# Designed miniproteins, single chains, continued (5), part 89

Each design is a single chain, and the fold is of that chain. pLDDT is the mean over its residues in the fold that is shown.

## One batch from the design tools (miniprotein)

Design m19090
Fold by ESMFold2-Fast:
Structure m19090 (fold): chain A 85 residues (1-85)
Amino acid sequence: SAEEVEKLIKEAKEWVKELEKKGILDKEQAEKLEESIIGALKDPNTPEKVKQAIKNAIKTGKEKDAEAAYKTLLDELAKLWEEER
């Protein structure tokens, strides 16, 4: 639903801000990551595997470790990028 997407976007923004505050991402990197996540979540054509990878990263970042979640997301997206070509 639209409400579920809005909640995920809010949690994604909080997670990305935490990555910036910890110095894992600079401001430009944080802005680009936020835009990419929001774009992927709002696009109905985004593959379900990509949406699940993003959702899992947001959950892990919120509940456990923001940096580890970010590294895991990058690894998962790199694998999926080859499959979606």
Scores: mean pLDDT 80

Design m19091
Fold by ESMFold2-Fast:
Structure m19091 (fold): chain A 68 residues (1-68)
Amino acid sequence: DAEKREEILKKLSETTRQIRKAIIDGADAAKIRELYDQEIALMRELGVSDDVIAAFQKQADAIVAALK
């Protein structure tokens, strides 16, 4: 459904903004990890391939590690 896809895309965009804001505001690594997990869940709902999700997971892991 195109409308459901559009709703998920809007949630994904908002979650990405929340991640950037949390990083800028100095939120803890656990909060930022939680937001990345939400982003990945939304990407799975959009039918993003497992290979692409694995790449995003590695990127999230690297960023969270750098914050510690």
Scores: mean pLDDT 83

Design m19092
Fold by ESMFold2-Fast:
Structure m19092 (fold): chain A 87 residues (1-87)
Amino acid sequence: SSEELIKKIERSKADVLAWLQEMKERHPEEAAAIDALEADFLARVREIKELAKTDVEKAEELWEETSREVKSRLGAIYGRVERRRKA
């Protein structure tokens, strides 16, 4: 249902934002990449929440796509952090 999807998105949003804030505090050199990820993520969350009101299936698909994109971009940030630690 749209209500269940919105609740899931809000929980994930809170977790992602907390994680991004902690990452930015620990790795200020990645602040620009983290800020860009946060801005894109928040814009996509707004789009998905609006879409969920009219088309739950498309909203779920876009949420899965957004989750994959966030994981990919976080992986790139972690990769850069790890390389700096070893070099």
Scores: mean pLDDT 85

Design m19093
Fold by ESMFold2-Fast:
Structure m19093 (fold): chain A 65 residues (1-65)
Amino acid sequence: MLSKEELLERLDKLKAQAEKRGLSDVAAALDQMRREVEGTDDPELHQQVLDAADHLQKLYNIPPV
């Protein structure tokens, strides 16, 4: 499991890749996920966000960071 800091780094990198590819809606979703992680220490939410980010990466063919 990623730490909170590692999850935030992963979200930032995925957002940068989404923006580079013109996926503005995906970048906005990743930004919202980052804010949710930043605002809470709930490990269930952190795991849910990680799963959602991985799903977006696969769905939109964003390369691994």
Scores: mean pLDDT 80

Design m19094
Fold by ESMFold2-Fast:
Structure m19094 (fold): chain A 78 residues (1-78)
Amino acid sequence: ADPELLARAREALAELEAQREALKEEIARLAPERAAELIAKLDAALAAAQAALDAGDPEGAYAILGAFQRELARAAGL
């Protein structure tokens, strides 16, 4: 395990969690037809990323968050 990558991933997740409500508002603005679905997926992705970090898997945490970002981009027509 890379302790530096794990520490950085934990910091990044904490920052996303601090911005969670603002992210939900942005999702509702970018993809209103799918807002409830995507907000539920955001909450699930943050929880799954935290579980991956707790297991010492920062690469898995980044993969989970990256998959959500791609889903949001597709829903927003990007």
Scores: mean pLDDT 83

Design m19095
Fold by ESMFold2-Fast:
Structure m19095 (fold): chain A 106 residues (1-106)
Amino acid sequence: APRPVELRLRVTLKGVPESKAPEYTDRVAEVIRKAAEEAGAQVEVKRISPTELEVHATFPDPDAAARFLRLALEGMASLPGVKRVEARVRWDDAAGRLEADVTVEY
């Protein structure tokens, strides 16, 4: 049987004016929630700073996790003013989960 996959995702925004950081971070959070809905995942999105999000997601299988990451990265890259999205994804054997770090540059 396919085993559930857990993900911890850190998203950092760069090049955003301090006065607009909450608005831009909320747009990124909405992209992540939509990607989770389309992948059939449960997701919790937390703002940990004006320019940083921490996401915890649970997927029914690895294909759902891969679909989520693709949709989230495509969605972030499509946001107005975004110049570059950089992602690092790895498996953390000690934690038993996927760890992802994403930087969104404006």
Scores: mean pLDDT 85

Design m19096
Fold by ESMFold2-Fast:
Order: sequence, then C-alpha cells, then structure tokens
Structure m19096 (fold): chain A 63 residues (1-63)
Amino acid sequence: MDYEALLAELEELVAAGRYDEAAALLKRRTGWPVDELPAGARRPAVEWAVRQLRLAVERARKA
C-alpha cells in the first residue's frame, strides 16, 4: 500500500469518527501502535498521522 491509499482510508475513517479503526489501520500498515495509546491520545495521534501523510503525498505528487 502506498501513502496515497493509506491517506484515503484514514481520511474516510476520521470523517466517520471511527478513530479506533483508524488507529488499528495505522498499527497494521506502519507498525506504530496507536491503538495501544491512552484514549485521549489516539485522536490527536491519528490526526497528526493524517497531516504527515498529506505532506508525504503532496511531495510525491511534485516529484
């Protein structure tokens, strides 16, 4: 899976408010155990990851 596909899936889950599923997807695809973070940290971590992926996708589109 490339960054664009991961970003699209994460943005759909975030738009639906499905942050636990987004955290599980991040762990499965990146190895980052976001689903094991305290509940109050999962939402900010998922939102941070979406922001970083948007930057990575933008850079790839310009390369």
Scores: mean pLDDT 78

Design m19097
Fold by ESMFold2-Fast:
Structure m19097 (fold): chain A 64 residues (1-64)
Amino acid sequence: SPIEEMKKQFELMAKRGLEAGPDALEAVLRSMEHIVEQAPEELKNSLQKILNEIKEEVKKQLEE
């Protein structure tokens, strides 16, 4: 499904951002937010939930 494929992309982007450092991570998270904003209305809620889950995982990774 488009939602499942987008979730995989967001997870990959977040992993690469975490590996590249804080500036890259913030740029990646902003890119994901932009993707959600530009998504069809029908997908926005699902993608926003995925983005929120990704942000939560990122916070846990930064917690050490």
Scores: mean pLDDT 81

Design m19098
Fold by ESMFold2-Fast:
Structure m19098 (fold): chain A 61 residues (1-61)
Amino acid sequence: MTGEQAAESAERAAKLHDGPGAAAIARMGYLNAQSLGDTEAAQRAKEAADEAAKRHGAPPV
């Protein structure tokens, strides 16, 4: 798995799900990107997770 794949997973979860699980799935993608050391992919995944959290009414990651 690459950082790019982790970021794509987070972005997809944020776009395709509208329930509370969307934020959790996107956050997992962010953590995976961080563990791979890909700072650009991690930043993109974080933005996706933050968007999902905002739509659910939760604070940013």
Scores: mean pLDDT 69

Design m19099
Fold by ESMFold2-Fast:
Structure m19099 (fold): chain A 79 residues (1-79)
Amino acid sequence: KPSMEETLREIEKVLKETVLPLVRDMDAGRVSPEEAERRLRETEAKIKEIMDRNDVPQDLRQAILEGLRRLRERLLERL
């Protein structure tokens, strides 16, 4: 079974591989607000699946999901 460290590194990898290209596209004006929201929600869904699969504790899961919601809100405000 993956350790908590391995789980968090997997989440970090998903964020880097999905959010960084999105921010680059947003800064270049190449993505609509609707497309940006769709891509961010897909990232959240992937991370939620990782946490569900790896039995992440409820308190940590909630903290991560709250962080992702705040990240989505702040990124969409920049469009």
Scores: mean pLDDT 83

Design m19100
Fold by ESMFold2-Fast:
Structure m19100 (fold): chain A 89 residues (1-89)
Amino acid sequence: ELVELAEKMAEELGLSDRQREILKVTAEIADERLSPEEKEQFVRELKKLGEQAKKAGNPTLFVTGMLLLAAERLGVSLGELVNEIVKRL
């Protein structure tokens, strides 16, 4: 599931509790709204992004990248996605 993948990546990258919670909520929104095929594509993109963040030594790259990818896949602006995340926190 997207939520389990996001939590695993947050743990592996040593993200803060707040960053982890933001990613979990983002994954929940994506899991609710994306089709099975869109979820599979998003999982592949997140795995690639996680590898890139690890190689760059920049965990924040995963946070910002996941938010941008989620907004794109959901067909919403980043601002709209952030507003939805904040409502669920």
Scores: mean pLDDT 85

Design m19101
Fold by ESMFold2-Fast:
Structure m19101 (fold): chain A 95 residues (1-95)
Amino acid sequence: STKDEIEKIREESRRRLEEARARFPQTPQEAFDETGDLLDQVTDRLLANPDDKNLIAESAYLLYMRGLDYRGRGLDVVGDVLLESADRISDLYLK
């Protein structure tokens, strides 16, 4: 069914985000700042080519990582907004 197909896509998206998490720094302040710099660079490239699915994927992955870092710092609302944005972007654009 279409619902089962959507579930498989979400499962693959989760796996890709988990792989991205393993590739990006998860500790400490310097690594958080590096993730922000990477997000800015990917955002600039995406502004030049807004339909590039690879850049959209990288942006979603970096938003996800940054959201986790904000939650780890007690900034739960900001973290949740970024995590939900990453999931939504992945569901809409990374089929």
Scores: mean pLDDT 70

Design m19102
Fold by ESMFold2-Fast:
Structure m19102 (fold): chain A 88 residues (1-88)
Amino acid sequence: DALKLAIAAAIEGAALLAALEELAKRLGLSEEEVAEARARAEELVRLGLAAAPELRAEIEEAGRRLAEAALESPEAMQAELARIVEEF
């Protein structure tokens, strides 16, 4: 299911964009690693929104929730990923 994969990738991309600065600080990522991660995340969001533009708000909200959970703990991230999979 190419559409579901595109939506899932877009949500992950949106989450990475929302969390990127804080993750880069916590993990000690270089400016080059941050730039590469941002470019890849932006491309995933672009492709998902091109495939399902009507889901923009849902993708952005799911990405935000996933980012918040990822910054709390791996366990919170896994729980939020499970909820997102159920929603889409």
Scores: mean pLDDT 83

Design m19103
Fold by ESMFold2-Fast:
Structure m19103 (fold): chain A 77 residues (1-77)
Amino acid sequence: KVDELIRKLFEAARNGDEEAARKYADELAEHTGVPKEVADRLYELAVRMAKEGTMTPEEAQEYRALLDEIRAAAEKK
């Protein structure tokens, strides 16, 4: 469920479909209850990674922290 939404978000970003990626980020926030800013930041990182082909070490650390927060929120449902 959550992993499927994360996968679809990154696939949409990789395909240049930023609107679909944004939609999946919004659905992720709705399904998990994380703050919108958490989902927004994951969307930004997905789009940036797709365009640049890589993440900096700082972005990779932030990405892991965002995933942990999203998964923890999903466990509360």
Scores: mean pLDDT 78

Design m19104
Fold by ESMFold2-Fast:
Structure m19104 (fold): chain A 107 residues (1-107)
Amino acid sequence: SKIEEIEKIEKELEEILGKIAEAIVNRDKKKAEEYIKKFEELIKKLTELLDEESAKKVEELAKKLIELAKKGIEDESADPLEVVKEMLLLYLEIKEIIEEEKKKLEE
């Protein structure tokens, strides 16, 4: 089922996002970079399952989230908790798009 594939990727995205947040708070640049790459791979898989408009919106939001995460690990003056908060807000927007797509598939 396409819904089951989307739900599996969503669960993996949430797990990896949590690991990125932990790495940023712990100032672990190497782990943060590793989990950001995994997040990018999962977003690519997700967008292949979405319609073109939803895929573009998810890609734009994911790009902003990734740029924030990279700033959080590279900018020593950045508050890691504020970076994590902004990342979570962007992910909630991605999650809304995913839920709308799942509703279209369920009728």
Scores: mean pLDDT 86

Design m19105
Fold by ESMFold2-Fast:
Structure m19105 (fold): chain A 70 residues (1-70)
Amino acid sequence: MELEEARRLLEAYEKGGVDAFVDEYARIRPDLTEEEREALRQSGDAFAGVMYRKARELVEKAEKEREKLL
């Protein structure tokens, strides 16, 4: 589920930085080759920063939607 995936990505980034983030992202995108994963690690902070913000927005949106249902 995308929300749980987003939460895992945020947690991975906070605990292990870019490498942990890329590894968790590869679990969501199993079609990524080893070469593509290495390229993501090399792009580092720019890629991780954008995806981290996107994941955070998804989690925040889901929490707001949950509040509306309760």
Scores: mean pLDDT 70

Design m19106
Fold by ESMFold2-Fast:
Structure m19106 (fold): chain A 65 residues (1-65)
Amino acid sequence: REEAIKRLTEVPGVGEELAEQMVALAESGMPAEAVLAMARKILLDEAGLEEEQVEAALRVLREIL
């Protein structure tokens, strides 16, 4: 869990709070595809990250799922 948060915070624009939200989604029991879709919406719509940063964060999230 701590390793997952560290990996996500290495992505530019992803702070510790946002990383914790992404890890919580992964722990929610939803299918991996649903987790990734929800994470993408949060990163784009709520966090306002650039597309490249969103894809980098989703790549890390796929590795920890």
Scores: mean pLDDT 77

Design m19107
Fold by ESMFold2-Fast:
Structure m19107 (fold): chain A 76 residues (1-76)
Amino acid sequence: EELDEKFGPGLTERAIAEAKSVVESQGGEVKDVEVKITSENRFLVTATSEKYGVQTLFEVDEEGNLTRLLTVVVKL
């Protein structure tokens, strides 16, 4: 996956798991997940349920630590 090539092995799996947990915490069931690299150290994960999408922006530092910068809930 593109994230693993850019940021290191397993990062895609970690990011997807984190995004899914956000949707599930809102009481949603995850129907789709998209990942988009937005800059050299940031990427956006969009997890979609029936009623809303959750977009989470992550930042990766040089040690490979994930920081959740922003979570936006979008009504569909």
Scores: mean pLDDT 73

Design m19108
Fold by ESMFold2-Fast:
Structure m19108 (fold): chain A 77 residues (1-77)
Amino acid sequence: MPLRLTTTIRGDPASVEEAGERISKLPGVESVERVSDTELVATARARDSEEAARLVRQVAEAARKAGATAESDVEPA
């Protein structure tokens, strides 16, 4: 069943900027919106729960490599 992933990324302005650039290149990411200097929200679509789990891990790793934190919520789409 298709799923929607919403991830909130938080960190220093430079870390958030780099995280956004890395995350925007991931397959399935539909949008990346900068909410503030220290926060952005990324939305992604997954075909099934396996893709959603992989995307959660990829987004978390991209944020971590940039020095930011990520929190993901997964919903039926």
Scores: mean pLDDT 83

Design m19109
Fold by ESMFold2-Fast:
Structure m19109 (fold): chain A 62 residues (1-62)
Amino acid sequence: LSPEARRALMRAVSRALEETGADLLTPEVLDLAIRIVEETVADPEVREQVIAALRRMRAQMA
């Protein structure tokens, strides 16, 4: 991941945790983080990298 993609990933996960009230990564948190990235990250390359990483993390939990 590029440095920009890593920062976008961290911001999306932090916001998803805050909105769900969770204190750990769950499938629900990761699904919300993906939605946040889709809505907030304007750069297609950064967006695709972050979504791919989050989907990979989600797949390992299910």
Scores: mean pLDDT 81

Design m19110
Fold by ESMFold2-Fast:
Structure m19110 (fold): chain A 80 residues (1-80)
Amino acid sequence: SDTARLAQIMVAAARAISELIRKHADDKELVQQLLDLLTEMSKAYSDRDLAAFEASMQKILALLREKDPELAAQLEQIIA
């Protein structure tokens, strides 16, 4: 059940990141930051490191709130 929940959160985060990349495709630095954060979160998930997973999620949410507050709110609704 916990693994399924984390997988749902991971998929939701990946979708939010993909949408932000689509909107900001010309911003190579932002695209790289988003891909790095998704990779960090994915590694934490595979390692069962809940603290690292949560830290990665908070970094993703902070960046989403800065760049696309509506997209951040959508992700927050899924992970609440």
Scores: mean pLDDT 85

Design m19111
Fold by ESMFold2-Fast:
Structure m19111 (fold): chain A 55 residues (1-55)
Amino acid sequence: AKVTITVDGKKYVLEGEKVIVKGKKIIDTTTGEVIELPKEYPELEIEISKAQEEL
């Protein structure tokens, strides 16, 4: 399964079922992958059923 998030025109694709955006990080709660963002964004929980979010 894939979750796609677009931040400042850059796409991030994560393989997990649930992804959390917290401060300056995107966290895949299934795989434990953490991606740092260039600036802070609001907290958001994204599930596979809501694939494709833009920030």
Scores: mean pLDDT 66

Design m19112
Fold by ESMFold2-Fast:
Structure m19112 (fold): chain A 78 residues (1-78)
Amino acid sequence: ELKKKVEENRLKMKPEEAEKLMAELVDLLYNDPEAAVELLRELYEKGLITLEELEVLLSQTGPGAGELLQKLLEELKK
């Protein structure tokens, strides 16, 4: 059910906005991990990403962003 809500919310965005947002997120994960985590929190609160997607990102992320993303996941699971 949560996945359906996230997909519906993404469909309401303009495709170019969603693509730019994903490109910005990837850039921030490498250059500003704290800003990347805050962006991910905002996207989760807006229903644009799922916890499963965050867990996949954590498994593929380097030490700096990975530690911050792990803390975000623990906060959101509460």
Scores: mean pLDDT 71

Design m19113
Fold by ESMFold2-Fast:
Structure m19113 (fold): chain A 86 residues (1-86)
Amino acid sequence: MSGKELAREAIEALREAIRAEKRGDIISMIGHVLRALGLVIEGELTGVLPPEVAELVRQAALAILRGDIERAEELIRKLEELVKTL
């Protein structure tokens, strides 16, 4: 998997987590957050994911876990712009 593909999958997992949280589906939300974080770990271990991208995924995941959807959506927008440059 390329760093760009891995980052795109992490973004989709974060979006799915936000959708689950808006439904009150906490179990599904946690599952999607863990998937996004697992993709970050894979990208860091294989050296294919830039540190700035990894950090934004972690910040967005933490915002979702805290219930701060507005911040999570803002961080995902920044992440999408960075992924366009990969």
Scores: mean pLDDT 87

Design m19114
Fold by ESMFold2-Fast:
Structure m19114 (fold): chain A 82 residues (1-82)
Amino acid sequence: SLAEELQKQMEAAVRDAEEAYREYQQLKQQGGVDATRFTAAAIRAIGSAFHAKLILEKAEKLGIEVPEKERAEELMKKFGIK
């Protein structure tokens, strides 16, 4: 169903953002020695968080509940995404 597909997309986007954010934080603690990897992790985290926002907005318009809503909102807060 559309709801199941959207929920799977949300779970994937939130998971990707959380994983990339953890890598970003780990590399930041290492003093940014690997600038290329650090930048890639930051871009991936922000991009996946923004993707999760778009899925959340679509789900709300369609009346579909997504269990990952709170996790998506926390990611948006971490990256200053409105």
Scores: mean pLDDT 81

Design m19115
Fold by ESMFold2-Fast:
Structure m19115 (fold): chain A 87 residues (1-87)
Amino acid sequence: MIKVTVSLVDTETGKVLGKTESIIGAKKKGDTFLMSADTGEKGENVEGKEEAVVFTGERFWATKESKTATAQTADPRLKLVFETTAL
């Protein structure tokens, strides 16, 4: 299994806007990885309402030896930075 830490980063400022972690285990063929971002913005607190960024278009590389990768998002001002840890 691999633990993946995902940071949502502003491409202009380098500021980390949100961060999440997930454990990816190859237990099921076709499992998808989704990321939710907490931008810290003030808004209506609605149960189950979360900001979500979906990684699209690029192949993610994660191994015991490779610790980081970067991926584009649907918003060109935002990027995802992945850090991997072997479990």
Scores: mean pLDDT 56

Design m19116
Fold by ESMFold2-Fast:
Structure m19116 (fold): chain A 88 residues (1-88)
Amino acid sequence: SDAEIAALQARLAEIDAEMRALWAQYAAETDPAQQRALLQRIRDLARERVALQKQLIRLAGLPNSEDQIAALDEQAEAFEKYLDELLA
């Protein structure tokens, strides 16, 4: 529905803004425990973002929706690996 699409888009915009702020905080942070906490929050938001993006793709109902979801999963896996490296 239009209302559902609008709600998903609004939440994605909120996540994008929060993730930008968290990355800026991470870049300025010198305490290892706080760096880890920021990365874990970024991970949680990234996972929520992927789930919402998949919902939008499914709602669009385009013939290439499965290809779009597969590409999104590949990007999500690469980002998870990047975060794991930073958390190591």
Scores: mean pLDDT 89

Design m19117
Fold by ESMFold2-Fast:
Structure m19117 (fold): chain A 59 residues (1-59)
Amino acid sequence: MSLEELVEAFRNALKALKKAGKKSVTVYLPESLVTPELEARIREAGKEEGIDVKVVAVP
């Protein structure tokens, strides 16, 4: 799985949340997937959709 595939899936989820009237979301990701690059891409996607995104690493 590529980082781009994860970001794209996340963008689709953000669009659905935006339609539901959500303005913030907390994303739970496995620690092994949490990198500075992924976090930056996720935060940028949230900014573009107008949603405040928090990323939480889980064991």
Scores: mean pLDDT 78

Design m19118
Fold by ESMFold2-Fast:
Structure m19118 (fold): chain A 95 residues (1-95)
Amino acid sequence: SNSEGAGLDVKAAADLLRSRGLDEVADELVERTAGKSFVEAVDIAVRTLARALGISRLEAALLIGEAAGPYADEIVKSGISPIELLRRLGVPTVR
């Protein structure tokens, strides 16, 4: 299964939600990402965190990336750059 890196991003998002007292939302996120591909799991995590915190998808992606920072080397070793991942997820970026 090529989805190991997605588990770290999902864990980071769930931990952020739990730190805000949103344990039920965190549990739903973990359940909804089970068996999903890396891109699908990260997309669900970003959307869930953005809605729960009332922030943009870009802000949610940055928070997940910061929380998962100790695991950045493992994500990079998976062959997907953070910029390429954001492009694949269709995160809105206004120039």
Scores: mean pLDDT 66

Design m19119
Fold by ESMFold2-Fast:
Structure m19119 (fold): chain A 74 residues (1-74)
Amino acid sequence: SSLLAQAEALEERVGEVGLRAVESGRWEAAQPHLEAAVKHIEQARKAAAAGDLDSAQKHLAQAQEHIDLAEQAV
């Protein structure tokens, strides 16, 4: 599904941003945002599995915002 594909893409971005944060010595600044993003991706997957597509979409949007904040911190 498109929601699962979006969740997978965001999980890949978390990994990429996390690696850059470690390599640049900015892990401590990026970590809280990446942890929040992971939590929202997990909630999106649970909501999608329950058929709550509206909640799933909102959690994916929040995950994206946190990944963007982590990128700004690196």
Scores: mean pLDDT 90

Design m19120
Fold by ESMFold2-Fast:
Structure m19120 (fold): chain A 91 residues (1-91)
Amino acid sequence: RAAAEQAVVDKLEQAIRDVEGTRALLEARLAAGETIPPELLEQIRAALDGALAQAEALASQFPDSARVQEALARLREAVERLRAFLDGLLA
């Protein structure tokens, strides 16, 4: 079980990096004067919803693991920040 718990933590940490990396790439594109199509922003939003649902399902297997629950909380924060950023661009 320890190996499975570590695998979930590693997946959550990778998801956090992917979310933060996506935001950084979008910010860099805007700074370069690029127009980001609304369809891409909606696709990213949908992908975030799916990724968070999968992460929550994996984390639910380790409810008593502080490491897993802390990583999930950090992922939720990263997703919330990216969603707010995307909402601002779609307005």
Scores: mean pLDDT 85

Design m19121
Fold by ESMFold2-Fast:
Structure m19121 (fold): chain A 63 residues (1-63)
Amino acid sequence: LRPGDVVEAVRDVPKAGRAVLGLRVGERVRVLRVYPNGDALVQSLATGEVGLVGVDALRRVAA
C-alpha cells in the first residue's frame, strides 16, 4: 500500500477507541499514510472520515 492508493476493506473493521476508523466489507478508502507497525491512515470515500485501519484489512482495487 502507498499514499494515494484507493483500497477496499476485505472484512468489517469495528470502530475502536481514538482515531480507529470503522469500515464495512467492500467499503473503499484512500490511503493517506502507511506506518511501519502495519497501520494505515485512511479517508473513507463514502463519508470523508479519517482514521487508522490495519493494513491486513485492506486490498488494492485501483488498476
Scores: mean pLDDT 75

Design m19122
Fold by ESMFold2-Fast:
Structure m19122 (fold): chain A 76 residues (1-76)
Amino acid sequence: SLDDLMQEMDALVAQLHKAIAQGKLDEAEQILAQMGELLKQITKDPTATYIQLFLAMSRFVDAYVALERAKREKEK
């Protein structure tokens, strides 16, 4: 269900932040890729509301920014 997809997105966000905190950036990139596929499924669901779509997109963007910051910090 859409609710199950939204809960999976929240679980992946938590896993991504844990991977970043542990310095496992390769693992975090794999989790971000999984979030991208999940976002694609949510955005194509005809029962998704604009609010649910916005929340899913916001979760993905926040995760992407967090990973990019972590990668940038490693380059310093």
Scores: mean pLDDT 85

Design m19123
Fold by ESMFold2-Fast:
Structure m19123 (fold): chain A 94 residues (1-94)
Amino acid sequence: MIEVPEVKSVEEAEKVAKELIEKYKEYIEKLRNSKDPFAQKLKEELEGAIKRIEEMVKELKKEKTKESLDKFQEEVKAIATYINKLIESVESRE
């Protein structure tokens, strides 16, 4: 599963987001030809998560406040927790 490290700056948040998006894109590619309904749902959720993370990074870079950084960290962790549960569900189904 994918871990989300703690971020202390906008620059660290951008790096973490980029790495997380790259990992999610790798999963999407692995799932591209799967006919498993759970794998297809995971692919859709991963695509949605990437778009959400990109929008959150854009908003964080605009505001650059500690409050916006804390909100970014909480929301990204929530997204990653949800996606990790979906990945585990797909992997547990063989």
Scores: mean pLDDT 78

Design m19124
Fold by ESMFold2-Fast:
Structure m19124 (fold): chain A 61 residues (1-61)
Amino acid sequence: MLLEEAEEAAKKLEELGDESMASFLRGTIEQYKENKDTNPQKAKALEKALKNQLEEVKRNL
């Protein structure tokens, strides 16, 4: 769910022309995917960051 929502939000930002925010969100998604199996502590921090970024995006959409 969280990853799906984040990817949908990034796609919507791209459609709206907000390439900077879309790239930033996609970067966090990629880091989370890389760390979720190898670094659980960093993955939890990135998950929290994704939730915060999603709330910010939803407030502006």
Scores: mean pLDDT 80

Design m19125
Fold by ESMFold2-Fast:
Structure m19125 (fold): chain A 75 residues (1-75)
Amino acid sequence: SAAEQAALRKLMIQLGDAIEAKDWEGVEKLVAELRERLARSTDEAVRRNLQAAIKLAETELKTNEVRMFVMPREE
């Protein structure tokens, strides 16, 4: 529905903003909201976009965790 697409668009914008700001706590919260919407959605296009967004966010979280432990911050 148009309402589902609008809600998805809003969540995708919020996710992008959180990733750019390196707000990983915010990213984790948004992943939980995306998963909740995926569980309730029956629209295949919306479901595909939600799955892609979750995968992107989880990849960013894993990459950030690895970087924090193995990549020293040197100038």
Scores: mean pLDDT 74

